Designed miniproteins, single chains. Designs and how they scored, part 93

Each design is a single chain, and the fold is of that chain. pLDDT is the mean over its residues in the fold that is shown.

## One batch from the design tools (miniprotein)

Design m3439
Fold by ESMFold2-Fast:
Structure m3439 (fold): chain A 60 residues (1-60)
Amino acid sequence: MVGLARALRDSPGVPGVVLDFRKGERVEVRKVYPDGMALATSLVTGETGLVGTSDIEPLP
């Protein structure tokens, strides 16, 4: 699902590839891929990167 989500755990980022985030931070999911990855933007840093869909939960 695209839209707002919350990080379920800390994740070390890889610059330009994987989004760096901390547990509880909010992200905006922009696209979900069929492999279980998503493209998301951190609402804390403004960075865009890939996240595992299992590492985030959709917000209502």
Scores: mean pLDDT 78

Design m3440
Fold by ESMFold2-Fast:
Structure m3440 (fold): chain A 60 residues (1-60)
Amino acid sequence: MTTITLRFSNEEEAREFARILRELDPSLEVEVQGTTVTIRSDLSVEELIGLILRAIGDLL
C-alpha cells in the first residue's frame, strides 16, 4: 500500500485536487484535512505519482 501526503496553498485548491484525483481513479482513498490531501492506494508509488501529476495539470 502506498501513502502520499500533499500540502496546498489553500483549502479550495486541496478540495479541487481531491475531486479531480477521485474522478481519475475512484478506487483511491483520498482524505482532505484543511490544506492537506492524503492519498492511500494499492498502486505503486510510480503509478500514484503519475495520477497526481495529471490531477495537478488538470487543476492548473
Scores: mean pLDDT 83

Design m3442
Fold by ESMFold2-Fast:
Structure m3442 (fold): chain A 87 residues (1-87)
Amino acid sequence: MTEATVKIYDKNGNLIGEAKAKLVSYDEKKVVLEFEDEKAAKEFVELLSKAKKGDTVIVKTEDGRVIKGKLVGFEQEGNRVTLYLEK
């Protein structure tokens, strides 16, 4: 797992929020993030609840990978949060 910074931007390019997590896995349609504990994951879900469908998610890893997509949904399972994205 690689440490990552997750940033969420509205349709006008304004930063809605930012979180630090570990990148577990990703593909064309989803990103799986692991937080330090379930409380940190819940705080991130509360931040996501302020975002709207179509808002931009950017995940930058410490090793220089950049994952970008439009938010279509999310789910929490324990200390993990799955972001569903479209490109």
Scores: mean pLDDT 83

Design m3443
Fold by ESMFold2-Fast:
Structure m3443 (fold): chain A 75 residues (1-75)
Amino acid sequence: SIEERIKKAEKKVDELEKMVQDGSNPEEVLKKAREVYNEILDIRLEPGLTEEQIEKINEISKKVDDIMAEALKKL
């Protein structure tokens, strides 16, 4: 379901935040961040998203963008 996909994306973002905090390799962080970004793009194409789902997707997207920007600075 869309809700399960959003929850999985949230969990992956939490793991990405931990990777950044733990000083993980920037290339690995960027690779995983791109995977989350692509999943969010796919979810955005689904019809009938609720307002709450759209808000969660936007929050996840912003966090992923910030993580990618920070990883790119370290390359």
Scores: mean pLDDT 84

Design m3444
Fold by ESMFold2-Fast:
Structure m3444 (fold): chain A 66 residues (1-66)
Amino acid sequence: MKYLVTLHGSEAEKEALLAEMRAEPNATVEQLSADQYLVTLSGDVSVQVGIVLRLIGDPNAEVTLV
């Protein structure tokens, strides 16, 4: 599945969340703009659900299914 992720908050908060997303082996992150990223998830359904719930639960991330 593909998700549009918009990052909010301080530069440190954005950098920390972006680094976490890029470190995830089942996520591919492509930058679309200064604060918008296309995240493509792979692996088992349970892994993908876990990643999506992590992002949805983050106050500095806005997640939209593409």
Scores: mean pLDDT 81

Design m3445
Fold by ESMFold2-Fast:
Order: sequence, then C-alpha cells, then structure tokens
Structure m3445 (fold): chain A 71 residues (1-71)
Amino acid sequence: SELLELLREARRALEEGRVEEALELLKKAQSLATDPVVLRNIEVAIERLKEGDVAGALAAVDEAIRTLEEL
C-alpha cells in the first residue's frame, strides 16, 4: 500500500528529526487516505507538527498505521 509506505516513511522522518520531510509525506498521505479514522489521525499528526509537538505527531502516525493495518 502506497499510503502505508508513506506513513512509515513519515514515522521514520519524525524519529530522525526531519520535520519538514515528515510534513510533506503526511500531506501526500492525507491526499490518498479514504478511511475517516486514518484521515483524522493524519490530520492530527499534521496539526501537532505545526505546533512543534513531534511526540504527539508520532503517536497520531502510529494510530493511523495501526488503523490502516486493521482494515
């Protein structure tokens, strides 16, 4: 899944402190997401990153990945 790969790449970028790259990956993931729970968690991750909350963004990305893997 392209969406799952993008979310995993975003998670790695966040762990490595590459915030701008993570934001671009999350915006691309947002354009591909169709499940409302996955989409909401991507939106939360983007919001947390804009606030400087990298830990909160990681948690939201992890929830998006978990939800997508359960579909």
Scores: mean pLDDT 88

Design m3446
Fold by ESMFold2-Fast:
Structure m3446 (fold): chain A 66 residues (1-66)
Amino acid sequence: SAWNNLGLALLSLRRYDEAVEAYKQAIELDPSFENAYLGLAIALSELGREDEAKEVGEIAKQLFPS
């Protein structure tokens, strides 16, 4: 996914607000893309949005248990 790849690049640059938006777009286009949920949770955690990060992480675990 182009949006997921953009999210990864922005995360590596520590542009966390932009990474959040890129990962949200990746999820909107493909809700089954596990890596986008994990990246979103990491970016939210780096922004101090820990409740949102935890919620996204739990959703990812429930959607992708194996």
Scores: mean pLDDT 84

Design m3447
Fold by ESMFold2-Fast:
Structure m3447 (fold): chain A 58 residues (1-58)
Amino acid sequence: MGLSPEYLAATLEHEASLSEEHRKLLQEIGATLRAIGDAIDEELRTGKAAPQIPLIEP
């Protein structure tokens, strides 16, 4: 029976494990956004404008 505190603790730990999978996905999304931000910052730091597109098509 799931009446003991130990059972509830185990259930919460299992649910945390499942939620952690979703948390990892969110972290990956965050890392991607961070990389984009870093790229923009580097471009601004070097004084480069947006990528030069001479004629839109090479």
Scores: mean pLDDT 64

Design m3448
Fold by ESMFold2-Fast:
Structure m3448 (fold): chain A 72 residues (1-72)
Amino acid sequence: MVDAIRAALRTLADEGASNEELISAATTLATHYFGVEAGERLRRRLEEAAAAGASNEELVDLAAEEFARLAA
C-alpha cells in the first residue's frame, strides 16, 4: 500500500502537479484508508510544509512517511 501510494504521488509530481494538487490527492487517499481525522492531520502537515517552502518531492516524501506511520 505505502509503496503504491508513494508511486502514485510521485507520478503526479513528475507530470507537473502543483503542491495543492499533491496535497489534495494525498489527503483523499489518507481519508479513504485511515479516516477523515487522519486525512485532515495529513492535509495540515503538508500545507504547513508547503508554506515553509517544501518542494513537490518533499511533499511526496512527507505524505509517504505519514502513510507508513498510519499503516504501522
Scores: mean pLDDT 82

Design m3449
Fold by ESMFold2-Fast:
Formats: sequence, C-alpha cells, structure tokens
Structure m3449 (fold): chain A 69 residues (1-69)
Amino acid sequence: KDEILAKLEELFKEGIELARKAGMSDDEIAAFKAYADKFLAYAKTLSEADLQKVYDGLKKVLEEAKKEL
C-alpha cells in the first residue's frame, strides 16, 4: 500500500513537470499541486486494490498526454 502511495505521489510530480513544459501558468500549476495534495490525503483512506486502480488509470492518462507533446 505505502509503495503504491509513493508511486502515485511521483506520478503527480511528473504530471506537474509535464504541465510546466506544456506552458501552464503558475496559477494553474499551483491549483494542480493543491489538488494533488488533497487527493493524496484521500488516497491514504483507499484500499490497496482501489489505490492500484487509481494509479494505473492516472499513469495511462499521463503516458497518453506525453504522446500528444
């Protein structure tokens, strides 16, 4: 469970860096960070199975976003 949480945190950090490279404003990046922090707090309450599904889904979205850049 803790390993998946750590991977999810790294995935959000990667998403923030991708957003910067895509030209998002500082305000938009700050909003993204605030959302990520709230979501990570919520994710700690999820089961390992649900957390894995969330991680897999977000990773797929991030990989598809990278292909469009």
Scores: mean pLDDT 76

Design m3450
Fold by ESMFold2-Fast:
Structure m3450 (fold): chain A 61 residues (1-61)
Amino acid sequence: MDLSKLSTAEIIELLKKGEITEEEAKKALMEYRKLSEEEAQALIDSEGDTRKALEMLLAKL
């Protein structure tokens, strides 16, 4: 599956369906969507909930 053509939301949906691994999703978000490792992990941990992801990132500061 070509993750470079997918949006952030589509990558997270594939992860939720178990079609890709968490590591594959994280790498795709970092490489193709230019997110930091922390941003990619927060989105994965929040299952694409951007509000929850932001709260997790702020908690690290």
Scores: mean pLDDT 75

Design m3451
Fold by ESMFold2-Fast:
Structure m3451 (fold): chain A 65 residues (1-65)
Amino acid sequence: SRREKLLKLIGEILRLIGDIIELERKIEEAKKKGDEEEVEKLEKELKELEEKLKKLLEELKSIPS
């Protein structure tokens, strides 16, 4: 039960980290193109993913050892 919950949560965290890395790549591409509006849009999306990651990490820490 606890182990399965931990593994599922870790899987969700790893997938989210992958999404964040991909979004950071898109931000760098937009910066190279000089598309400031796209950069601002992508940075807002990045902030949302970072908040989601923080929530998942807090949930992970709430599982007693």
Scores: mean pLDDT 84

Design m3452
Fold by ESMFold2-Fast:
Structure m3452 (fold): chain A 57 residues (1-57)
Amino acid sequence: DELLESLKSKETITEEELKELLKSLGIEPPENIMDIFDLDGDGVIDKEEFEFFLSKL
């Protein structure tokens, strides 16, 4: 909960932060997660893309 709230307050999140969040929810992170969300190639995930992904879980 605390990690999720912290991540929601950020404009972007890193691959490591996303993987840790998924593991805390009992979900194994997909190997291609950055390929899906890192459309800019900058190594971070936009907040809107993160929220969209979370809504599909």
Scores: mean pLDDT 66

Design m3453
Fold by ESMFold2-Fast:
Structure m3453 (fold): chain A 70 residues (1-70)
Amino acid sequence: PSDEEIEANVYLLAGAVAMAVGDYEKAIEYFRKAIEVGSGEIRQIALDGLAEAYEKLGKTDEAEKVRKEA
């Protein structure tokens, strides 16, 4: 894997952990970082995670914008 893929996977994992503990604001931050450095499948998974985190916070407009990018 590239350095970017490794970094993106670390952010993706951090976002998933934040989701699991209910820290949706931190999950948004980590998924955004994963999207910024990730590509392909990793980026798509991070976009889905970001949309779910927005939904959990009741930010449906933000979630829909993210889903349109996926």
Scores: mean pLDDT 82

Design m3454
Fold by ESMFold2-Fast:
Structure m3454 (fold): chain A 68 residues (1-68)
Amino acid sequence: MDAVRKEIEELLEKGEKESAGDVGAALYLARQVGDEESVDRALEVLGMTREQLDAMVAAGRAAARALA
C-alpha cells in the first residue's frame, strides 16, 4: 500500500508539470487503494468535483455491464 501511495504522489507531481494523463493515473490508483486524500488532490488539479467523478465511474460501470 505505501509503495502505491508513493507512486500516486510521484504521478501527481509529474502531472502538475507535464501531463494531465499522469494526474488521471494517480486518481485511478488512489481510488483502487482507497486513498481519499490523493483522490481529492487529483480532482483539484483536474478541476473536477467528486460528483463529476462519481457520474463518470457510474457511466463506465453501466457500459461495462451492458457489454458483459
Scores: mean pLDDT 70

Design m3455
Fold by ESMFold2-Fast:
Structure m3455 (fold): chain A 80 residues (1-80)
Amino acid sequence: MSVSETAARIVGLVLRVIGDVEEAYLAGKITEEQMNEAIEKVRELIRESDAKLRAGVPPEEVLAWAEKKAQEIIDEIKKA
């Protein structure tokens, strides 16, 4: 997998998580504070993914890490 392919997949993953967070908020399932916390975690996922790719971490490892972090964010929303 190339860096470009990995970056595109991470962007798709981020958009999906943001959509799930917004849907949960609009449905009244989570508070505005919980939504803001989830969005901040998404921002950290973006920053760390970019840093890892620039540091030469294998793209496949970065994607696997990002997928795990995204699932953790979704799981926290489901617990709320």
Scores: mean pLDDT 84

Design m3456
Fold by ESMFold2-Fast:
Structure m3456 (fold): chain A 67 residues (1-67)
Amino acid sequence: AREYLLKGVQLFNQGNYEESIEYFDKAIDADPELATAYYLRGEAYRMLGNDEKAAEYFAKALELQPS
């Protein structure tokens, strides 16, 4: 999980949002409760102009954070 998350963050910081989503997907597959991966995936979708998908993943990230 950590290796995929780190690669995704690196790609996101380089502006390679589409490729970063692939690595965040791999991080989620390895750890489905990893709120950070859902949040970062949402941010990547927002950068690509897909606000609807971004909102969906932000909501999932918030649900995974205990209140």
Scores: mean pLDDT 80

Design m3457
Fold by ESMFold2-Fast:
Structure m3457 (fold): chain A 67 residues (1-67)
Amino acid sequence: MAEETRKKNYEIGVELNKLSLELKKAGVAPEERKKLVMEKHAELEKKYGWEPVFVKADPPEPPPPAP
């Protein structure tokens, strides 16, 4: 079972590395790249159904905008 977790982590790492290289080639700012990579990582974890350690709860709902 540990090897399956490592395999999924490796696949995620490869995808994130590709994204980072593409964003770097496009000249995206480092802060924006970091944000996009973090979002992609979270999406990939959900897509692969890998949630063995994380307790992922829905984030608190943002307050509605003032009128």
Scores: mean pLDDT 68

Design m3458
Fold by ESMFold2-Fast:
Structure m3458 (fold): chain A 86 residues (1-86)
Amino acid sequence: MKLIVTFRNVTDAQKAAIAALAAQLSAQGLKVTLTIDGDTVTLTIEGLTVPQAIGYVLRAIGLGLDGAEVKINIEGDTITIEVTFP
């Protein structure tokens, strides 16, 4: 499965945390692409299993419960998540 997560209104600390996650996943053999544009970060992960993808969806829902705006779309084997921090 492919996961695309777009984070908006991110802090520098959140950017560093997302970059560290991207590096860790890449080191585990996943195809990971990270793009930073101002306060927007896009993370693309390819090669996820279905349970791994479900785990990331549940984490995104958790961010929505903490006051972020979260949008989730599933098309075929691609999951797109958009997270906008307050």
Scores: mean pLDDT 79

Design m3459
Fold by ESMFold2-Fast:
Structure m3459 (fold): chain A 70 residues (1-70)
Amino acid sequence: MKEIEELLSEALEAATRVVRLAGKRGDGKTAMQATRLLSEAIEAARNKDLEGVREALERARELLREVEEA
């Protein structure tokens, strides 16, 4: 099983990339959603909530795909 630190690192990387790309396009709504996912991933990791970190990672990756397709 992947460690919480590894999943958190991946979630932070994906969400940070969404913030960067959305910011370049002036998409404040998507940037805010991504920053909220960063906070949720960090909080889940602090609580040792493996499923919470996984959910944040999956949502961040989905937002990243949407921003890259636009």
Scores: mean pLDDT 80

Design m3460
Fold by ESMFold2-Fast:
Structure m3460 (fold): chain A 70 residues (1-70)
Amino acid sequence: MSREESQEILDAASRLLEAGVALSPLEKAIVAALLANPEASIAEIARAVGVSPATVRRTIAALRARAAAL
């Protein structure tokens, strides 16, 4: 993904944490992977975290939706 897309995901995660919403272990692992490499592809994150690319994509979409509902 682009550095800009990674920043949007990190900003969404930060807003959830500031609102007192706990991140799941999977969400934390994805955030850590993006902090280490902001240009990582979904496939690279999936390999690093040990899940499918579909799981990464679904988790990111759910995280963004939760942040948008704040």
Scores: mean pLDDT 85

Design m3461
Fold by ESMFold2-Fast:
Structure m3461 (fold): chain A 64 residues (1-64)
Amino acid sequence: MEEEVEELRKKAEEFEKKHKNYQAISDKLATQKDKYPEQLKKAEDAANVYKGAAEHYRRLAELL
């Protein structure tokens, strides 16, 4: 049980780091929206995917 909860927490942390990285990229690209609209959209999409994954694994860790 403890090891399973720890694994889920590690996965949540991994996806949280990816979410923060893509959010930072998205924020930087937003200042240059006129030059890189396609890259901005990809960064926003990636940030949202990793945010959802981190939230999912955090919730699973809380339930166990």
Scores: mean pLDDT 80

Design m3462
Fold by ESMFold2-Fast:
Structure m3462 (fold): chain A 94 residues (1-94)
Amino acid sequence: VQVDAAYIAVGLGKYDEAIALAKSVLEKDPTNADAWNVLGDALFKQGKLEEAAEYYEKAISLDPTFKRAWRNLSEVYRKLGDDEKAEEYERLAE
């Protein structure tokens, strides 16, 4: 099982498939930051912004150097109307 398959599913608009693939990866390895990030991506695309933020935060807690997860978290908070948090996380993505 590869997290790349979950990212491909997100790109194809197959969000439920991406969620199932990411959860399968996490059942075997809950420290896989990429799997938490792609789970966040699928939920973000479905408009589940608060759940997306939670999973991006889990990815960052496992790998603080994961710049894409920081950028994604910033974008979630922009859509939630929290510009201060969005700017903070955008800076951390540098």
Scores: mean pLDDT 83

Design m3463
Fold by ESMFold2-Fast:
Structure m3463 (fold): chain A 72 residues (1-72)
Amino acid sequence: SSVVEAIKKTLEGEKVDTPAAILFRNFIKAVEEKDEWEKLRYTLQLMDLARKEGMEALGEVQSLLAKAINEK
């Protein structure tokens, strides 16, 4: 999944300029800034991209986003 790969590369510190990577970086910034509206906005946009790639990609992105919120 291109969305899952973009998230994983961003977590590894790799700067990738794909839409998914940009959205995930913005999501992390919103989490760090405690901006609940921007966090929701970027979550929904990442979920929409993942949904288009299939149910397995959607589930993996949901897991990665939840982990990023909960593990700090």
Scores: mean pLDDT 83

Design m3464
Fold by ESMFold2-Fast:
Structure m3464 (fold): chain A 68 residues (1-68)
Amino acid sequence: EAVEAAERAKAAVPESGHEGVEELLELIKEGKWEKAADLAEGAAESLRASGFEEAAEAFERAAKAARE
């Protein structure tokens, strides 16, 4: 579920954001759920500030999935 949410986030972000999604997936694979959630929440804040609302929502969902 967390990996699936992160992959949806990758589909929602521009190519320049893909590196952040790859870092998120790596943290999830390592079982670092708290760090993964923190990274996704930070990315969502930055994306929303830049006007990428749909991408921000996707990262917020990924953060939620990483905590569950």
Scores: mean pLDDT 70

Design m3465
Fold by ESMFold2-Fast:
Structure m3465 (fold): chain A 63 residues (1-63)
Amino acid sequence: SPKLELSEAQRASYALLKALRAAAPEPVSDEEFREQALKLARGMEKMGITVEDMEAAVKALIS
């Protein structure tokens, strides 16, 4: 895992994405997971979580 200091929004996104990936009934590719995460980010804009925050969290989780 990268030693990356994440913002509060990025840490929340990371924790959410990690939990969602672990709870998935079947493994998805990193590309499919990224696309799903970016779609989820659009629903979370009201919480101050941006597409950029979600993309940073996906990168941290995959790397």
Scores: mean pLDDT 69

Design m3466
Fold by ESMFold2-Fast:
Structure m3466 (fold): chain A 94 residues (1-94)
Amino acid sequence: MVELSEEAKKILEEFKEALKNKDTEKAKEKLAEMYKILLEDPAVGTLLFVEAGKILGLSEEELKSIEEGGKELVRLGSEAVKARIEAEREARAA
């Protein structure tokens, strides 16, 4: 499956340090950066949020919910691309 980018790994480490230092403002800043990655690359962003959730001590059920949400975003994007390719192929065949 997908691996965390170097940028995502850096943000995750900074988030972990912010939590360890109880720096709530820095932790919020890093969560915002993670959300930006999720919007730009849903697969990498989903993995990043799952790893952040593990650091926060989220339950297995909560972690699975995050992973499923990200997979749904990737699936919807993939289906949209496939639908466009099929529509173009059918139009060209007619």
Scores: mean pLDDT 71

Design m3467
Fold by ESMFold2-Fast:
Structure m3467 (fold): chain A 55 residues (1-55)
Amino acid sequence: DPEAIVEELVALFGLRLSPEQRAALLAAARELDGDRRKLGTVLLELAGFQYVPLP
C-alpha cells in the first residue's frame, strides 16, 4: 500500500511534509511499486530541496 509506506517513512524520519510534498511521495510510491529504498531517496531529496530550497 503506497499510502502506508509514505506514512511509515514520514514517521520514521519525523518530517512535517506539505500536502504537495506528500502528494509527490505518494505518486513516487505508486511509480516505484512501494520500493522503500527508492522512496527513502525521494523523501530525502524533498526534505533537502523542496522544504528548504537553498542553492
Scores: mean pLDDT 65

Design m3468
Fold by ESMFold2-Fast:
Structure m3468 (fold): chain A 72 residues (1-72)
Amino acid sequence: RKLAFDSAVTALRQAEANGDEATREELLNTMKEIIKRDAKALGLPEIANKEITSIDELVEAYKKLLEAFEKR
């Protein structure tokens, strides 16, 4: 689970470094929708309703989601 997310974050950062804005936006939107959906399913509106506009915000939201999942 963590490895898959870390790989996606690496791809996002590579797209940003290459100036590939289209790929960055597409990956960021896909990942944030997955995080928001999972957060909503877990009853975490603070994460589900958080506006994610950067890679760092995406990473923070995912860490909070993982912590909530591990605590159940």
Scores: mean pLDDT 75

Design m3469
Fold by ESMFold2-Fast:
Structure m3469 (fold): chain A 65 residues (1-65)
Amino acid sequence: MEEAAEEVKEKARKLALEQGLDEEEAEEIAEKAGEIVRRSENIATGEVAAMLYVVGEVTDRKLGF
């Protein structure tokens, strides 16, 4: 679980930075994604939920929501 959470954090951070968010925003999104994985009883469900959160959050910030 911790290893899966760290891997999701790295993917989230990379995606946010590639989409033009700054390092502080990327780290905030990454930490939240990792927490979603850690709170999930099932790793696969946690990873899907975390990535959906990351895509939504990055999109919302780029659109100014």
Scores: mean pLDDT 78

Design m3470
Fold by ESMFold2-Fast:
Structure m3470 (fold): chain A 55 residues (1-55)
Amino acid sequence: SAALEEAKRIAEELLAQGLSGSDAFNAAMLEMQRRGITLTMEEAKELALFAMELD
């Protein structure tokens, strides 16, 4: 989904700035929530795995 792709992009950028996978995941989730975009539980799980694998 477009929301998941944007969240992954944010997480990847945060990881590049030196955040851990878990911090990048949490920060990306908060940024999406701030924008009024809701990820499904399944999308949130995929984002967490993506961030943890890139760390």
Scores: mean pLDDT 85

Design m3471
Fold by ESMFold2-Fast:
Structure m3471 (fold): chain A 100 residues (1-100)
Amino acid sequence: LNTDNLTVDQIKNLLVQVLLDNRDSASMDTVRQILQTSVRIALQHNDLVFAAQLQALLAQLDSLSVDQVVDRLVQIVLSNTTVDKDTLQDMLRSVQYLLS
C-alpha cells in the first residue's frame, strides 16, 4: 500500500480502519504482537509519549478483552497529536502484516 504521499491524519484513519475491520477476527496473541511491535517502533522514532501510552495498554492486556484493547488502541492513535508520520507508517505496515 502506498503511504508516502499520505498525511498523518490519512495514515491514522487507515490504521484505525484496519484495526476496526479486524477486531472480530483478531486473537489476543495477535493484538499483543501489534502492541509490542508498535511500542518498539515508537521508541525507535523517539516518540516517547506514544510509546508510554502503548506500554500502559500492553501492561493491562491480561485484564482486557480483544475488543477493549482495540478500542483503547484506536483512542490512543486518534488522540495523539505529536506522533511522527514515520512512526505511523511503520505501525500501519506492521499491523497489516500481523492481521494478514
Scores: mean pLDDT 86

Design m3472
Fold by ESMFold2-Fast:
Structure m3472 (fold): chain A 66 residues (1-66)
Amino acid sequence: SAEALERAQKASQGLLYYVETVRALKEGRGTLELVDKALELAVYLDPKQREEVIAAAERARAEIEA
């Protein structure tokens, strides 16, 4: 359905923002804005993927704030 397609697209965007956040942090270019965006879109992921993204994003946030 159109609703399922929209949710899948948002979930894909969430994963892409998470991947970009991790990559940017490894390159010393990480920002809290990228972390916040990844967390915002994580609600569209399945529960297991969401848990993994949130855990990784919280670690990234801690490293930026250190």
Scores: mean pLDDT 74

Design m3473
Fold by ESMFold2-Fast:
Structure m3473 (fold): chain A 54 residues (1-54)
Amino acid sequence: SLEDRAERLISELVPPIAHEAALKAARELLKQNPNASDQELRDAILSAAEEFLK
């Protein structure tokens, strides 16, 4: 599923402490655009993780 793609990217790119923040951002993107590309998911995930880790 699209959520499975997001979870895989989060596991690869994001430290465990930021997983919840990254997953929330990915879910919001997928609600607005169910056909979001991997790049769009990566951008949303990394932005959320960076903001959480400040």
Scores: mean pLDDT 81

Design m3474
Fold by ESMFold2-Fast:
Structure m3474 (fold): chain A 70 residues (1-70)
Amino acid sequence: SLEERVLEAFKRFLDHLVAEGKTPEEIVEEANRIKKAIRNYLKEKGVPKETIDRLLKKFDELIEEAVARA
């Protein structure tokens, strides 16, 4: 699904930042920039607010996991 592809891509992006040795602060900053871009894209595509909110919550969980590994 689109949701699965978006989550997988976001997870890979976070894994890449951790692998590059980015600090927790840098990971949060970069992740929030991408998160905002994805939110805006999904709104423009007419994705329901409930679906967007659910995805954003999962993004936040992935960010917390990446920060814990940094």
Scores: mean pLDDT 86

Design m3475
Fold by ESMFold2-Fast:
Structure m3475 (fold): chain A 91 residues (1-91)
Amino acid sequence: MERLAREAERLLEETARRLAEIAKSEEMRERLLEEARRAVEVLRRESVNAAARLFAEGAEEIAEEYGILKEAVPIIVATQIDLIGLELDAE
């Protein structure tokens, strides 16, 4: 489980960095990084699936608010698929 959690944490951090690259403002970048930090806390306390859902919902809301939803959705979806893959491999 600890190995799975570390790999999921790396994926969340990498996704946050990728989303930050397409962010149009420092405020939006900061909010996306904060959402990733919240997802990591959920990952540590609950599960990979809970973290994936929380991150996707929060990141989508921020992206929609700033008008980059179309650019952000492929990154968010890819991260959810990768996180679910880690969970399945742990079975």
Scores: mean pLDDT 75

Design m3476
Fold by ESMFold2-Fast:
Structure m3476 (fold): chain A 88 residues (1-88)
Amino acid sequence: MKIIKERIKKLEEELKKDPNNADIYVNLAMLYVTLGEAEKAIEYAKKALEIDPNNPLAYRVLSAAYRLLGKDEEAEKYRKKADEIWKK
């Protein structure tokens, strides 16, 4: 828990320096999924997709976050989208 929160703060500081870096948004979204904070994870993953619309990790994070909300249909949709991108 403490280590994850420290990592989030570090990534948020990096994001202030480079606000258009999709990888930082994906990493933040993954950490928020680990904390069970689905809404924040969705927000950061969507921001990553605004920068890089074909980012398969962002779609996988969306899938995981929607699963945390019990929205299994949305979770499966984004999982399939991530798999399609990985196959190309």
Scores: mean pLDDT 83

Design m3477
Fold by ESMFold2-Fast:
Structure m3477 (fold): chain A 77 residues (1-77)
Amino acid sequence: MYEELLERLKEAVENGDSIAASRTSMQIALLLKKQGKHEEADEVLNLGNQAALYVSAGDIEKAKKLVEEIEKIVEEA
């Protein structure tokens, strides 16, 4: 369930697509909330918003590090 969304998020960041990065992070967070994982959902939203801002600024390397943190949260959730 999360694997496809995480892959899409990684692709969005790699391609410099800040809109796709933001939307995909929101979808991951919504899915976590539906599963009762509210703290993890809020963390993913915050990290996803920051990653989208880095993508918009052209700082893809920093955005990728934030995606790695999102992936870790999802795996541990």
Scores: mean pLDDT 86

